# Designed miniproteins, single chains, continued (4): the designs that were tried, part 32

Each design is a single chain, and the fold is of that chain. pLDDT is the mean over its residues in the fold that is shown.

## One batch from the design tools (miniprotein)

Design m13084
Fold by ESMFold2-Fast:
Structure m13084 (fold): chain A 79 residues (1-79)
Amino acid sequence: EPRLTPEERIALLEKAASSLPPDSPLRIDVLEFIGRLLEAQGNLEEAIKAYREAISTLPPDSERRKELEARVAALEKQL
């Protein structure tokens, strides 16, 4: 009857991410989505961790990496 809680949804996404190759675009998408859900919950420290994991698997010249690094920097200013 009840829909998945945000916490249950994040747990399923984390399980999905762990089943994908580290450099997979889909895994990076899942990690970013986990980060966004954690931000929505106000769990900024865990959101930053999810984004940093995505950043660590992206190429150093990636535009997406720069966008995620900018997002992490903005969140760290809120802590």
Scores: mean pLDDT 79

Design m13085
Fold by ESMFold2-Fast:
Structure m13085 (fold): chain A 72 residues (1-72)
Amino acid sequence: KLEEEFDKKAQELNEELVKKIRETDAYIKARGLPREEVIEETKRFTAESLIAIGDLIDEYFKEKQKLEEELK
């Protein structure tokens, strides 16, 4: 049951991160930023989002593995 809850939470977090990336792109476009600023902001947000996704996935799987090992 706990494993199912963790799996669902990881999936929801991943879906939320994907939505945040799309919302960030929409936010930049809505602000009407100049092309140069759009490129720099897009690079920054993309890099930050990729790092955050990687960290979240890595930490989640580490926690899940640790919990599974502690059950033994």
Scores: mean pLDDT 69

Design m13086
Fold by ESMFold2-Fast:
Structure m13086 (fold): chain A 100 residues (1-100)
Amino acid sequence: SKIDQEILQIHMEASALLTAMATLKQVMLKDPNTTPEEKEKVEELFKQMVELMKEIDKILEKTLNGQATQEDLDKAKKLLEEIKKIYEEVKKIWKEVEKK
């Protein structure tokens, strides 16, 4: 269905952001200018992003049974926006590390 296709697109975009986040986290954790507090913050933000992704995964599972609803799509869109906000927050932390 159209709902199933849109949920799949959201899952793909969220997965790409999680991969980018994992890469950025690896770079930041290896940088000697990243403080212990900044490392802890990035680890916590990554953990939050993984939890949001798990919620999107559960919504994607509903498409397999034809049970996905408009409410599931609306929730998936909101979860993706939360993932995007976390990624922007980590990019801001990285910018501060780069200034050192």
Scores: mean pLDDT 90

Design m13087
Fold by ESMFold2-Fast:
Structure m13087 (fold): chain A 87 residues (1-87)
Amino acid sequence: MSPLQQAYALADRFFAGEISVEELIAELRALLAKLPPKEALELLDQLEMYVAWRALTNPAADPEAVARLLAELVRLAEEQEAAVKAE
């Protein structure tokens, strides 16, 4: 399974109510640690779009948890962007 497919599977588990935002971010951080910063940024951009789309198509999702997840994804992207700029 590709890193992007693994990230989408984490989002799917979150929207199914199987994992918390904290659990998703912890597993995502472990996944991102295996990638160069540029590839990590590309994955985070795709994942942010996927989460936004899943939120629109899953009205039963907790909007506060979704907002928190999106904020954490932005924070992770800022960390990766800083790493790219350090090169």
Scores: mean pLDDT 84

Design m13088
Fold by ESMFold2-Fast:
Structure m13088 (fold): chain A 106 residues (1-106)
Amino acid sequence: SHAEKVAETAAEAVEGATRGIVGLAEDVGDLETAEEARRKGREYVEEIRKNKGDVDKVMETVERFARDMVELGRRLGDRSERGAQVYSAVSILAVGAVAETELARR
């Protein structure tokens, strides 16, 4: 169904964004934040899969993922000499997951 395709796109987008954010956290040596991002990414993907028949709920979940990851990126930036660049990169990845899901939704 269309709703299931939106959920699949959202899950893949969140997984991709999570991998990128984890990589950024690992690159700056913040393994605690990398583990937090990995755990939260998995939890958001699970919530998307549980709500695969509800496009509005999937979209709300991806938007919440993006807000959570942007805040995580802010904290990660505060702990890094590359603060502004790291925060920007995390925000781009998080917002990208929302954009990919919105495009699939039409």
Scores: mean pLDDT 88

Design m13089
Fold by ESMFold2-Fast:
Structure m13089 (fold): chain A 63 residues (1-63)
Amino acid sequence: SFDERVELAQELSRLAKEAGLSDEEMDAIAKEVAGVPWTPEAVLSLSPEQLRAIIERVREVLK
């Protein structure tokens, strides 16, 4: 898909894997930032703005 939301979700998934973050750690971040669990269904329901917010939090945690 070329939908912006799908592209951001794929980038977030890739970033999390490259960062070595566990599903448990990603679940904590997703709940803190967007109030949703780290599941494919919940992540794909997020707005582009919410996905960007999670990406920025992941980058902050990696610093």
Scores: mean pLDDT 80

Design m13090
Fold by ESMFold2-Fast:
Structure m13090 (fold): chain A 93 residues (1-93)
Amino acid sequence: MKEALELAREALRLAREALRVAMEALRSSGERARRLIDEARRLIREAERLIKKAREILKKNPPDPEAERLIFEAEVEIGLARIALGVAERYRL
């Protein structure tokens, strides 16, 4: 029970950091933008890995509305980060 919630919290933290870094890439150019884009992509991959693990735990256990809410929020943050990265890649590289 506690494990899925902890994974969901960490996924949201990483997703929020990914969005922050992606937004910073939008305000950057050249080599700095490239490094920030790569960092945001790494953070997204880690957040998605944790979401997958949390969902696997939730499938085998009673419903945890808090963990599910945090996963949903993390997925929204990842979606926003991906949009920001797409813009940064097109206009900053």
Scores: mean pLDDT 87

Design m13091
Fold by ESMFold2-Fast:
Structure m13091 (fold): chain A 96 residues (1-96)
Amino acid sequence: SARELFRKASKEKNPYEALELFAEAIDELLARPKSTWTELLERSLYLMIKSVVDFYEGMLDKKTKELILSIIDRVLASDNLSEETKAKLRELKASI
């Protein structure tokens, strides 16, 4: 489940493995049927991604940056998200 993957990511000491687990958790959330998507879920997703970006600020090697940008691009490709949330994610991406 996405929740289990987020839990594993939060406990992972290797930063690359933590980001890969986070990416898998995001992919599971994005695979949810559109009918189960809520404004609260979109807001929570944005805040989780922003927290990851903020956490890795100043520690961004090329691989970490590429992994974070890949996560944002996968989320931006989702038809489940509102244009408002996508606009915020594009601004976040531009800050990296």
Scores: mean pLDDT 80

Design m13092
Fold by ESMFold2-Fast:
Structure m13092 (fold): chain A 64 residues (1-64)
Amino acid sequence: SAAERAEKIERLRNALRLAGMLTGRSVEEVAEEVLAGEPSPILRQVLAEAGLSLEEARELLREM
């Protein structure tokens, strides 16, 4: 649903911000790592804690 998708996008945005803060990188740089399919261990952990798989995160980013 649209509401479920919006919630997942918000969780993704928050996860990218947190990963950026933890690694000293911009949200844009962290998003590029996700899109490239080569996320750091910290980024993988933050995505997992947000309830998002790498594949789901990539799909959502391509639509943003």
Scores: mean pLDDT 83

Design m13093
Fold by ESMFold2-Fast:
Structure m13093 (fold): chain A 68 residues (1-68)
Amino acid sequence: MEKKEKAIEELKKLANGRETVTILDVANAMREAGLTDEEVRKAIELAKKKNPDGTLTLDEAIEVIKEL
């Protein structure tokens, strides 16, 4: 399974039906999927650029992971 696809699945699991996720949820999903610390850092920077308050919609978080 591609690591990005695994990260998206882990993120959906962490969201547990919520419409929104935190930057921490995205980082944790990526770490669970085995993405590197550099990839996690880039995703956090991209997420903060989109939503400085640290909250993303699930769709926005999926796009962040895909953009890596």
Scores: mean pLDDT 79

Design m13094
Fold by ESMFold2-Fast:
Structure m13094 (fold): chain A 63 residues (1-63)
Amino acid sequence: KKELIDKAIAYFEQGKFDKGKELAEKAGLSKKQQTALLVEASLSRGSTIFAPDMYKLIEELKK
């Protein structure tokens, strides 16, 4: 379970949002937890360079 979450974070950090989201779903994470995972990935890298792409995926999770 934790290994799938770590891989999802790694994919989000690489900009592979679809794969990261798919792994988070398979790990049994809720939409709320998936959003938290995206925030964690953004914070771990300290990067706002790709923030628009991350925010777009976060908005999809809020639907």
Scores: mean pLDDT 68

Design m13095
Fold by ESMFold2-Fast:
Structure m13095 (fold): chain A 91 residues (1-91)
Amino acid sequence: DLDDKTKEIADSVPMDTLKEQAQNIIDSSKYKDQIVSNKRKLGSQALAAVLLDKKIVEDVNVALLLAEQAATKYPEKEIIAAAIDLDNTFK
């Protein structure tokens, strides 16, 4: 579920800035080669990267499944905001 902090980020930060931050999360991920795909949305890739890099999820396929399920329920901007919120929480 999206919390109030994720919604605040989605509402207050411009989309271009969010996309840049999402791309930085993906580019810095040790799982980049396993998550990057032209068939996946940017937000889904960033969310999967955070779940794996912060060890919230151990299995790559589970992280991808959770990220894709979130991407079907929420707008791209909110998914990107969720990835950024999780990345900031688990520094």
Scores: mean pLDDT 83

Design m13096
Fold by ESMFold2-Fast:
Structure m13096 (fold): chain A 89 residues (1-89)
Amino acid sequence: MSQEIVEEMEKRLKEAEKNKAPLKEIVALAFGVGVLRHMREQGVPVEKLQEVKDRLLKAIETGDEKEFQEIFREYFNAVLDEAFKRRKE
């Protein structure tokens, strides 16, 4: 299941590149692939991966820059928190 979620996002990115989608959309999809791959490597539950994928794709498809920025912010805050925890260990 988790690999399928990442592969679906990768497929969307490849389709956007083939169809010469706006650079903004391609960059957003590439970011989404990176986020989902990293979350999978961290052992995030499949249900959460699906939720994040659905939120990212909806934001990209609807052009909701605010929602995309909120997802981006949540993800980077989580990564920074985890990095600082590891440094203290």
Scores: mean pLDDT 75

Design m13097
Fold by ESMFold2-Fast:
Structure m13097 (fold): chain A 92 residues (1-92)
Amino acid sequence: SSKIEMVEKELEDMKRIVKELEEMTKELGNDPEAQKALERAKENLEKVEEILKKAKEKGYLSREEMREVIINHAGVTMEYMLVLLLKREKEK
């Protein structure tokens, strides 16, 4: 149960990062590279939402599912960093 609560917190953090990424992408005039990064970040978010849904239905999270949550959270963070770098490159 504590693992499910941990994943719920991870998901809320990922949603916040994706929202910030949407705002940065808009500021960049919907740059194609930023749009692709946002699309990949949303895919990572959807994977964690599906994991959490299944975990709540069965009442537990496997070690492998927890690993997938960590990987997808890292994926969202990486996409955010890429768009931040792109924003800094355009401010030359």
Scores: mean pLDDT 88

Design m13098
Fold by ESMFold2-Fast:
Structure m13098 (fold): chain A 77 residues (1-77)
Amino acid sequence: GVSMSPEEYLAKLAEWLKEKKKLPVGPLLSEEELAELLIEAFEKEGIEISEEEAREIARAIIEGDVERLKALSERIA
């Protein structure tokens, strides 16, 4: 299969969520709602994360903060 690093995975996940949801993710989508979607997406990719971590990633995605997503991927690895 295609080798995917945690860093690349988080970046791709953010882009995938934007595309699937037809963003921009405005104030209508809460951190909680996005975190729930992230847990589902991560589980499909074989990565287990906590609700707390999912919320942190959701916040970074809503802000479009790729650097924060990168830092989170380094923490998971």
Scores: mean pLDDT 63

Design m13099
Fold by ESMFold2-Fast:
Structure m13099 (fold): chain A 110 residues (1-110)
Amino acid sequence: SEEVKEARERVIEAIEEYKKYLLELTKDNPKLQQQIEHESEVVIELVEEMEKEKDPLKVKVLALSAKGLVIVSTRMAKKAVPEKSEEIEEKEKRILELLDEFLRKQLEAI
């Protein structure tokens, strides 16, 4: 489905932009940067697997895993840069909303 593909591409683009933003905020913390990079790569892999998966229950589990990693990365970033908490939360909310839209469209397509 074209709509499913477009929703997936929007999620991946948002994750990549969020990763770049968080890496810029955490330049003084190389260990946290490595964790953010790794978790972002895993989230993208989970999102790609969601489009390929035909079992609704498995799609939902993949979505929950992706959301969980975004939430964990967000909490770590907010702890490291508390003065940016509101901006970080706004970007997290957008990604979670895009993931929910993608999940809905994928479930409707299978």
Scores: mean pLDDT 90

Design m13100
Fold by ESMFold2-Fast:
Structure m13100 (fold): chain A 66 residues (1-66)
Amino acid sequence: SLAQLRKETDEAVKLLEEAVLNSVVKSTKTPLTDLAQDYLAQADASTDPVRSARLRAIADRLLELS
């Protein structure tokens, strides 16, 4: 079904984004908490609700890893 294909696509995208975040965490010297706060500030300043939600998700993930 189209709903199943969409769910599988969304899951694959999330896994790829998580892999990218893990790569950044491994290579960065910036404190994860500082990076997360920067993304939260960008989310609060964003007028695009989709972009805002995405930036908050990234920040939450960085805080979980810190």
Scores: mean pLDDT 73

Design m13101
Fold by ESMFold2-Fast:
Structure m13101 (fold): chain A 80 residues (1-80)
Amino acid sequence: VNALLLEAMRLLGENAALLPAEIRELLDQAIRAVSAKDTETARALLAQVRELVARTPLSPEARAGVERVLGLLEEAMERV
C-alpha cells in the first residue's frame, strides 16, 4: 500500500465537510487513478481539481488542505 495515497485519503476524509462535493469527488477519482497507476487519467483529474479550486471560493484552510492532497498525489505519481 502506498503511504502517500493513504495520507491523501485520510486528509480528504478529514476535510470532507470543508469541501464542495465536486472537488471531493474529483480528488477521490484522482486517488483511484494514481492507485491504478493510470498516470494519464490522474494528471487530467489533478488539472481539473486545480482549475476548479482556482475558481471556487474556499476558506484558506480548505484551500491548503486541497493543495496538500494534490502534492501527495503528484509525489505518488512520480514513484510509479
Scores: mean pLDDT 79

Design m13102
Fold by ESMFold2-Fast:
Structure m13102 (fold): chain A 90 residues (1-90)
Amino acid sequence: SEKKLLEQAGKESLKIFKKAAEELKKKGDEKGARDAYTAGESVLNSIKRSLKSGKSHASSSSENKKYPELSKAAKETLKIIEETMKKIEE
């Protein structure tokens, strides 16, 4: 089911951003941790919209230099979404 694949991608994306948030908290960057959570929610909302429109590529805002964990999470999330969309097209 397309819905199940997108829901799974959303859950995995949230886990990635939660990990990034925890790493930022350990470094004392509480604002970065909050930003990571917000980015994860943004990706989840994009996936929910994809369930309605049938196709969407979600991108989370991240800064490579200031928040490398967010940049990594965004790239991993985009890869998960691309792989999920590929499976839906099959």
Scores: mean pLDDT 60

Design m13103
Fold by ESMFold2-Fast:
Structure m13103 (fold): chain A 80 residues (1-80)
Amino acid sequence: SPVERARELVKQAEELIEQARKAIAEGRYDEARDLLLQTFGLLGEAQALAVETDDAELLARVDRLSAEATEMAREVEAAM
């Protein structure tokens, strides 16, 4: 199911965001950057699937995580 696939991608993105947050806290900015790049890839695929299935809740979740990851990426770039 496209919806089930999108939910699994979102779950993986949430796990990568938590890993990136830990990496940032530990000053591992190169690792955090790589984790965030992977996160954006997963969220991009999830967004495409959510749009295809017209799942407003899933789209809102992807948008929220994308905003969070973007803010974290700005923090990483400022620290590097």
Scores: mean pLDDT 89

Design m13104
Fold by ESMFold2-Fast:
Structure m13104 (fold): chain A 85 residues (1-85)
Amino acid sequence: GEKFIKELEKLKEKVERGEVSPLEAARRALEIAKKALPYLKNVTAGIGMVLKAIGAEIDAEWGRLSREEAARLIDELIETLKKEI
């Protein structure tokens, strides 16, 4: 189950180094969240995680997501996965 957490941790590092834009980070985080959803013990937490990632991706499409906010999104997804795997 650690594969998704590891992918998110790598994505966060890339965002913090400026190797990935906030938009690309939000898109990749959403894809990871969707892939992780079937493996979560708590359906409500899983839905909340995906909805949060969708909201961030929409904000990023409109230029409303900073690099720091993208990193925070990834941290929140990691925390959800750590609790619910």
Scores: mean pLDDT 83

Design m13105
Fold by ESMFold2-Fast:
Structure m13105 (fold): chain A 85 residues (1-85)
Amino acid sequence: SLEKEIEKLYEEVLEITDKYGEAVGRQKLMEAVQKIAGLLRKAGVPQDLVHEFTRRSNLYINDESLSAKEAAERVKELALEVIKK
């Protein structure tokens, strides 16, 4: 369920980027990072790992060499890396 929720947030960022452009997509990605951080905390992921996820995600969001969609892909990969069963 957590993986599915992360995937849904990622898909929403891609859709918003396609409809409204790069700047709006990047803003939506920033909001998605905060929602994912909340989901990770609720799932019992340690605070240090959630902090590192947020820090690294913000580096991708602020990277001018990455498109909003490329930054979203990197953020999704980071979120999936911290999920443990």
Scores: mean pLDDT 86

Design m13106
Fold by ESMFold2-Fast:
Structure m13106 (fold): chain A 74 residues (1-74)
Amino acid sequence: SLRDEALALLEEVLPSASPALQSLLRYIMREMRENTSVDPAEFIRGVIELLESMFPDDPVAQALVARLRELLAR
């Protein structure tokens, strides 16, 4: 599913992320697992917006945003 693919992608990126980004990614992953009432595509769009807002100059966050956008385009 789109949710499972997004979670797998976040888990893949986690060890390369800064401590601040790791904390945010862990929070996002928990919310994705626990909140099943939100549409996965809508949730991922919110994650992209949050990453671009909070980590605009982080190359790991930028690469993750690009991969999340590709996932949404499927």
Scores: mean pLDDT 85

Design m13107
Fold by ESMFold2-Fast:
Structure m13107 (fold): chain A 73 residues (1-73)
Amino acid sequence: MAEAGEVTREGLAAISAGDLDSAREQIKRLEALGATEQAEALGILLENQEKRAPATDETLAAAQYLRAFLAAS
């Protein structure tokens, strides 16, 4: 599932750059690939970024999950 790993990396990079439109597009690509857990985790990070909220336990858990997924890919 190299494609899901690449899309997840692009989504995380977009969120880090503040490119929320690109991040939404990568989430849709993950959903289309059936990578629903990765899409959900990116969605949590995107919503937190849109709200300009401080990191929550939920956003930290989502970020850790995605980093672990990419390390295993």
Scores: mean pLDDT 79

Design m13108
Fold by ESMFold2-Fast:
Structure m13108 (fold): chain A 81 residues (1-81)
Amino acid sequence: MMRRVHIGPDHLPPNFTADDVLSVVNSIILSLRERTGKDLDSVEIRPLDEDTAELILTVGDTVVSLTVPKEIAEKVYEHLK
């Protein structure tokens, strides 16, 4: 059964940058890889409104979603694709 984890803005540092989000995402990927032996399977951006998007990561049976500014989501996606 897939595990779903949502990380809201409150879990990110104040005034976070794309590099901050990428660091958090890479940390999550590494942690999941160590636990499951699986690498990143997919990265997806889901627009929520004009200014915000959901960044969705799949590693094995785990789905992690982060709500971030759309500009930041696009920059992180370009690094992970």
Scores: mean pLDDT 76

Design m13109
Fold by ESMFold2-Fast:
Structure m13109 (fold): chain A 72 residues (1-72)
Amino acid sequence: ASEKQQLVAQIQAALDEAAAHNDPLTVSVTQQLQQDLTALENGEEVDPLSVESNIGVLDIVIAVNKAVPLKA
C-alpha cells in the first residue's frame, strides 16, 4: 500500500517532468514507465529496482536533453 503509493507517485512525477520533452530517447523511457504505472494500477507485479533504475535513467536523459545545446 504505502510503498506502492510512493512508487506510483515517483513514476507520475517522472512522467509529468518528461511530458515537457518530446525527443525520442525521453519518449522511449516514458513509455516503459507508463507501462510500469499501468501494471501497478492493475495490481500486477512490477520490479521496484527496475522502476527506480528507469526513473534514474529518465533523470539523466532529461538533464542531457536540457544541456544538449551546451556541454555540462
Scores: mean pLDDT 73

Design m13110
Fold by ESMFold2-Fast:
Structure m13110 (fold): chain A 60 residues (1-60)
Amino acid sequence: MTDEQLLKAGEYIEEKTGIPKEIAAEMVKSALEGGGTKEDIAKSAEENAGIDKEELLSYL
């Protein structure tokens, strides 16, 4: 993912959770670099923060 795509995903996470977009973007980046799939990240966000999985996947 580009830094711009990560920041857009972070902005969406900030809107839903209040986690600052730069921190949220770094969390997504770290999970992807650690071998996590986009689907795994979206599922984790749904289970732990109540974010809609399908909507988050559209930003990833």
Scores: mean pLDDT 81

Design m13111
Fold by ESMFold2-Fast:
Structure m13111 (fold): chain A 63 residues (1-63)
Amino acid sequence: SASFEKLLEEARETLAKTTDPKIRERLAEAIEHFEETKDSEDVTKVVAGELRVIGALLDYELS
């Protein structure tokens, strides 16, 4: 969906700007996980993947 593409784009842009290795790792893992789950028929898995990306972005903002 458009919302998923926007979230992934924001996460990838943040990953490109981040120099902290720990934050880079969290963002990369969250992006990879969500890319694998975003097309799942299990809504719970999709939502969990989305929240993981949001959590990684919050970790960046709070650093």
Scores: mean pLDDT 81

Design m13112
Fold by ESMFold2-Fast:
Structure m13112 (fold): chain A 83 residues (1-83)
Amino acid sequence: MEKEKELGKKLADEVKAEAERIYQELGPTPEATRRIGELGEKKADEARKQGLKTVADYILKAANEAASRAEGEYVRQLIEQAA
């Protein structure tokens, strides 16, 4: 359990770093949100297939937080463009 939590945090940090890179490259766009979501789902699915449910939860949480940030900024820009 403890080793799985530590692994989960490490992999979540890696996913967060990759998500930040995607966000910096693509900006607040649907493409960035999609790629971050796909990254998180792929990594979480790999962990689930190995029986590492706690690791998958950490990965998915990190990816979802990054994707939500990108989507929120994109929606905000759309509202400002429409106004």
Scores: mean pLDDT 80

Design m13113
Fold by ESMFold2-Fast:
Structure m13113 (fold): chain A 80 residues (1-80)
Amino acid sequence: ERIYELVVEIARTGNPEALRELLKLLGASDEEADKFIEEYKDLNPIQRVLALIGYLRKKGLLTPEQLEAIRRALADVLAA
């Protein structure tokens, strides 16, 4: 649903607003989201999604269902 839609947009376009919305939806603060976007701004869109998964897992902000939604979205983008 919303997680899937945001991950597809991030993976295809690298849109930082979509990335910020996803981070906040998953429990990151505004400050954490802004810092993540700045730190990883030079990565390509796919690399930013992979960095996002690592960040969220490290912070414990990701349920198994949310992780599967992210992985499914990334797989669908890569298969297209």
Scores: mean pLDDT 81

Design m13114
Fold by ESMFold2-Fast:
Structure m13114 (fold): chain A 72 residues (1-72)
Amino acid sequence: GPNINITKAQDLLFQKLLEKGLSEKDAADLILKIMVIFGNDITSDQLLSMLEKYLPKEDAEELVNEVLEKYE
């Protein structure tokens, strides 16, 4: 799948996670976990699998698509 640059996407990811109902702490912790596990470049499938732990599948898929549109 297409690679996403997490450093470039982090502000959008943070805002979208807050919009989906995560706390600021949980959103920041999730982004940090992604960067620690996958580094700066993550595949869409890897991002989806991480988001599905915190969001309903439909919301996780929508967020991945929004990030891909802007940062792949």
Scores: mean pLDDT 82

Design m13115
Fold by ESMFold2-Fast:
Parts: C-alpha cells; sequence; structure tokens
Structure m13115 (fold): chain A 95 residues (1-95)
C-alpha cells in the first residue's frame, strides 16, 4: 500500500541519518537506532514481500557491521545483532 511504501522510505532515511551521526560522532546509540530501523524494515519485508525493504535492511546492517569493526572496542552484542539481521535479510532475498 501507499502507507507501507512511505513507511519503508521513512525508516530507510532515518537509518541513513543515524549511520551518518554514528560515523561523525562514534555514538553507539546512533548505531543502535540504525539497527532498530533496519529490523523494522526487515519485518515489513517479511509482511509485504517488499524486496526494497529487505535490501535496505541488508545494506544498513552491513554499514553497522563496518562501523563497529572500525571501532577500537566494538560492542559484541551489537555486532552479533547486526550480523544476524544481515543473515536474515540475505536469506529472505535468496527466497
Amino acid sequence: SKEEVLRIIALTLRAIGALIEAELTGDLEALREALRYAEELLELARETGDLFAARAALRIAEAVIELLKAMPNPDPELLARAEALKREAEELLAA
């Protein structure tokens, strides 16, 4: 629906904003926000079959992983969570 498309766009843009903030500030809370938006995108992808939402979730999870790995002491819980989301998105896209 139109409402679902707008929700997917809004979540994607919010995730990008959080990723930019995390890169500029090193704030782990910004990475947590980006990952929350990616998780909502993946859930919408499962409910709607929207491949754009699934790809957005995948790319955001990959960006979170790269930013965490660039940190001197990456949060292992966030890393595991992002890697799990990446795997789930890849599986959905392969189906």
Scores: mean pLDDT 88

Design m13116
Fold by ESMFold2-Fast:
Structure m13116 (fold): chain A 101 residues (1-101)
Amino acid sequence: MLDHLVKAYEAYSQGDFSSEAKHYSKAYREFAKTSPEELKRVFLQLSDTYDKLSETGSTKLNSEAVGLEIEAIGIGLENEEARKAIEEYNKALKKAKEEVA
C-alpha cells in the first residue's frame, strides 16, 4: 500500500496523471483487503474507478471517485472499525507525501 501511494505522489509531481491513477487503484485494492465489509466495497469501487481513470482521464470518473470518497467518510462516521481503517489510510497518504517531499 505505502509503496503505491509513494509512486502515486511521484507520478503527480511529474504530471503523469495516468500512472498516478494506476497507483491509487492498487493502493485502494490492497487497503480493501483489511477493511470492514461496508468500506471494503467502497474501496474496491474506488480501485476500479481509478484504474479506469488511468486509461481515459475522464472528468466523469473523477467525479465518481470524489463521490465514493465522500461515501467512505460517511461510513466512517457511523462505523468505528471503518473510521479506524480510514484513519490508517490517511496516515499512509501523509507518510507517502512526506517521503516524496
Scores: mean pLDDT 80

Design m13117
Fold by ESMFold2-Fast:
Structure m13117 (fold): chain A 74 residues (1-74)
Amino acid sequence: GDVVGVTLTPDATTVKVGEVARFTLTVTYSDGSVETIEGEFTPTTAGTHTITVVGYDARGRPSASDSATVTVTE
């Protein structure tokens, strides 16, 4: 089915440079089904990082998006 909702939830709102930041992505489809995907990234620069995810429908059009902010310390 088409993606109709995405929610990006960070496991922690503060991480250190070189430590793994983990995220849970919850995808909601037009048929009411939900899917959970885990993601991670390792920041190389201190500061405020914003992670954005975009869901697409069956025609390749953006249908849903969400963003999460993580503070990265040295």
Scores: mean pLDDT 80

Design m13118
Fold by ESMFold2-Fast:
Structure m13118 (fold): chain A 114 residues (1-114)
Amino acid sequence: MPVRLVMSGGGTVPEGGSVTLTGQVSGADLSKYTAEWMRQRPGQPEELLGSIFPDGTVNIAPEYQGRLTLSRDDSRQLVSMTLSNLQLSDSGTYFFLLDGGKYTGEGVELTVVA
């Protein structure tokens, strides 16, 4: 069975608000993989926002410390990110990947407005 990563969330949200993006995994046992959350902006390279490991350990990039929360629920095959205190610069395409890019989810667009 092919592995599928399905994203939900995103859209247009106000500055100073918060957003939750979710990813559902099928065709693979999520509990075996590290999930990494990524962002891509037009004309910019992909950047790592944070990682959540099978044991629940979380690493967040310094720029997002205190604003980004990552979670996983392996029983539901679900990963989530919540980004709070949104800034205009948080606009971009967000996606997650498993095991360093072995499986990559399709992105969702986030637009932060004043």
Scores: mean pLDDT 87

